# Designed miniproteins, single chains: the designs that were tried, part 108

Each design is a single chain, and the fold is of that chain. pLDDT is the mean over its residues in the fold that is shown.

## One batch from the design tools (miniprotein)

Design m3997
Fold by ESMFold2-Fast:
Structure m3997 (fold): chain A 78 residues (1-78)
Amino acid sequence: SEYEERVREAERRIREARTDKERAEALGELAEALAQLGKLDEAERYAREALALDPENPRARIALGKVIMKKRGEPFIE
């Protein structure tokens, strides 16, 4: 699926990341793709790791919000 391919691409970018910002961006992408695949615990872990490296990363913030709402059974409102 597109999301499984995105997971593989994000994992590659994490391995190739040279800066905290690059790693945080790749971790945020990984978290979003994992959330779409329903792997919510993994998605939350990677989103939080991304925010530890870059607290202002918008993709990681959005991914974490979506994961938390999905775990609660509530819709995420942007």
Scores: mean pLDDT 83

Design m3998
Fold by ESMFold2-Fast:
Parts: sequence; C-alpha cells; structure tokens
Structure m3998 (fold): chain A 58 residues (1-58)
Amino acid sequence: GPPPSKEEIEKALKAIEEKRKEKGVITPEDLEEIRRELGLSEGAIEIAVEKLQAELEA
C-alpha cells in the first residue's frame, strides 16, 4: 500500500506519548489499540515508535 502520511505518523506519535505519560511504559498491546482506535496503518505505528526510541536514546 502507499506509505503512511505525515499526519498519520504525527497522530501515532501523539497517541503513544500520551499513553507513555499515563502508564510510564508502552506495550505492544497499547500500540495495537492506538492503531485500531485511530485507524492508522501498522507502518505509521512502526515509524512513530522508531522516532520515539531515537529521542529516548539521545
């Protein structure tokens, strides 16, 4: 399929950060819930997770 849009990636990033603030950790199950609730592609979640991991390692 087409690559995820910038808007999809930004929605994923925001949702994942909010879950991290709530729970302190993010699980694969949390990522699947975010993907399902927001109608995002698996690719959008993957890119968002990679960006967040890069920020945490900096």
Scores: mean pLDDT 77

Design m3999
Fold by ESMFold2-Fast:
Formats: C-alpha cells, structure tokens, sequence
Structure m3999 (fold): chain A 70 residues (1-70)
C-alpha cells in the first residue's frame, strides 16, 4: 500500500541520517588517530546501515511497482 511505501521512506531517511552521523564519527576518529580497531568498527557499522538502506530501497521499489499495476 501507499502507507507502507511512506513508512519505508521514513525508515530510509532515519538510516541515511544515522549513516551521516557515523561518517562524522569516522572522520573524527581518523583525525584524532584512534586505534585501527575503533576505525574498523565504525566502518563496519556504516556498512551495516548501507546494507539496510539497500534492503529497504529494494522493498520500496517492489511495492511501488505493485501500486503502478492498480
């Protein structure tokens, strides 16, 4: 439904904001010379968030294609 598409859009926006915050943390960690383990952890968290964004975008596209058939 259109309502489900809107809910996915909201989830995507929240994840994009979380990714931006993690990217800022990554830059700050690199600037302060944080341990490689800390940098790797932040990069892993960014990768997880990017994966979730991809999944939600994929589901949204499928729902949008379904709505076009109505």
Amino acid sequence: SKEDIEKLEEKIKKLEKEKEELEKKLEEAKEKGAPQEEIDRIELEIGIVEGLIGIYRGVKKLLEEREKKK
Scores: mean pLDDT 85

Design m4000
Fold by ESMFold2-Fast:
Structure m4000 (fold): chain A 96 residues (1-96)
Amino acid sequence: GAELIVEALRLAEAAGDFGTVAGATLALAQVGLAERLESEGKLEEAAEAYELAARIAEREAERAAKSDDPRLQEAARLLREAARELRERAEELREK
């Protein structure tokens, strides 16, 4: 999940879309929080943080997808894939 957001960040920065850079950075911060909470055994809090990261990533993907810049379209694809993986992780943690 995090690696996909990092790559999307690089593409958004290269395209000069600092709005998508800011949103992807917020999503990464939420992933970092979720991973820390998971390592501490706080599985419900971790699941909530992963879901928030997924929502942020999807919102940024929708914005980036409106651009004609192929770098932003690729960033949108990566952010959607990251959101899918983050939601799957949140669901796994809630089933335990």
Scores: mean pLDDT 87

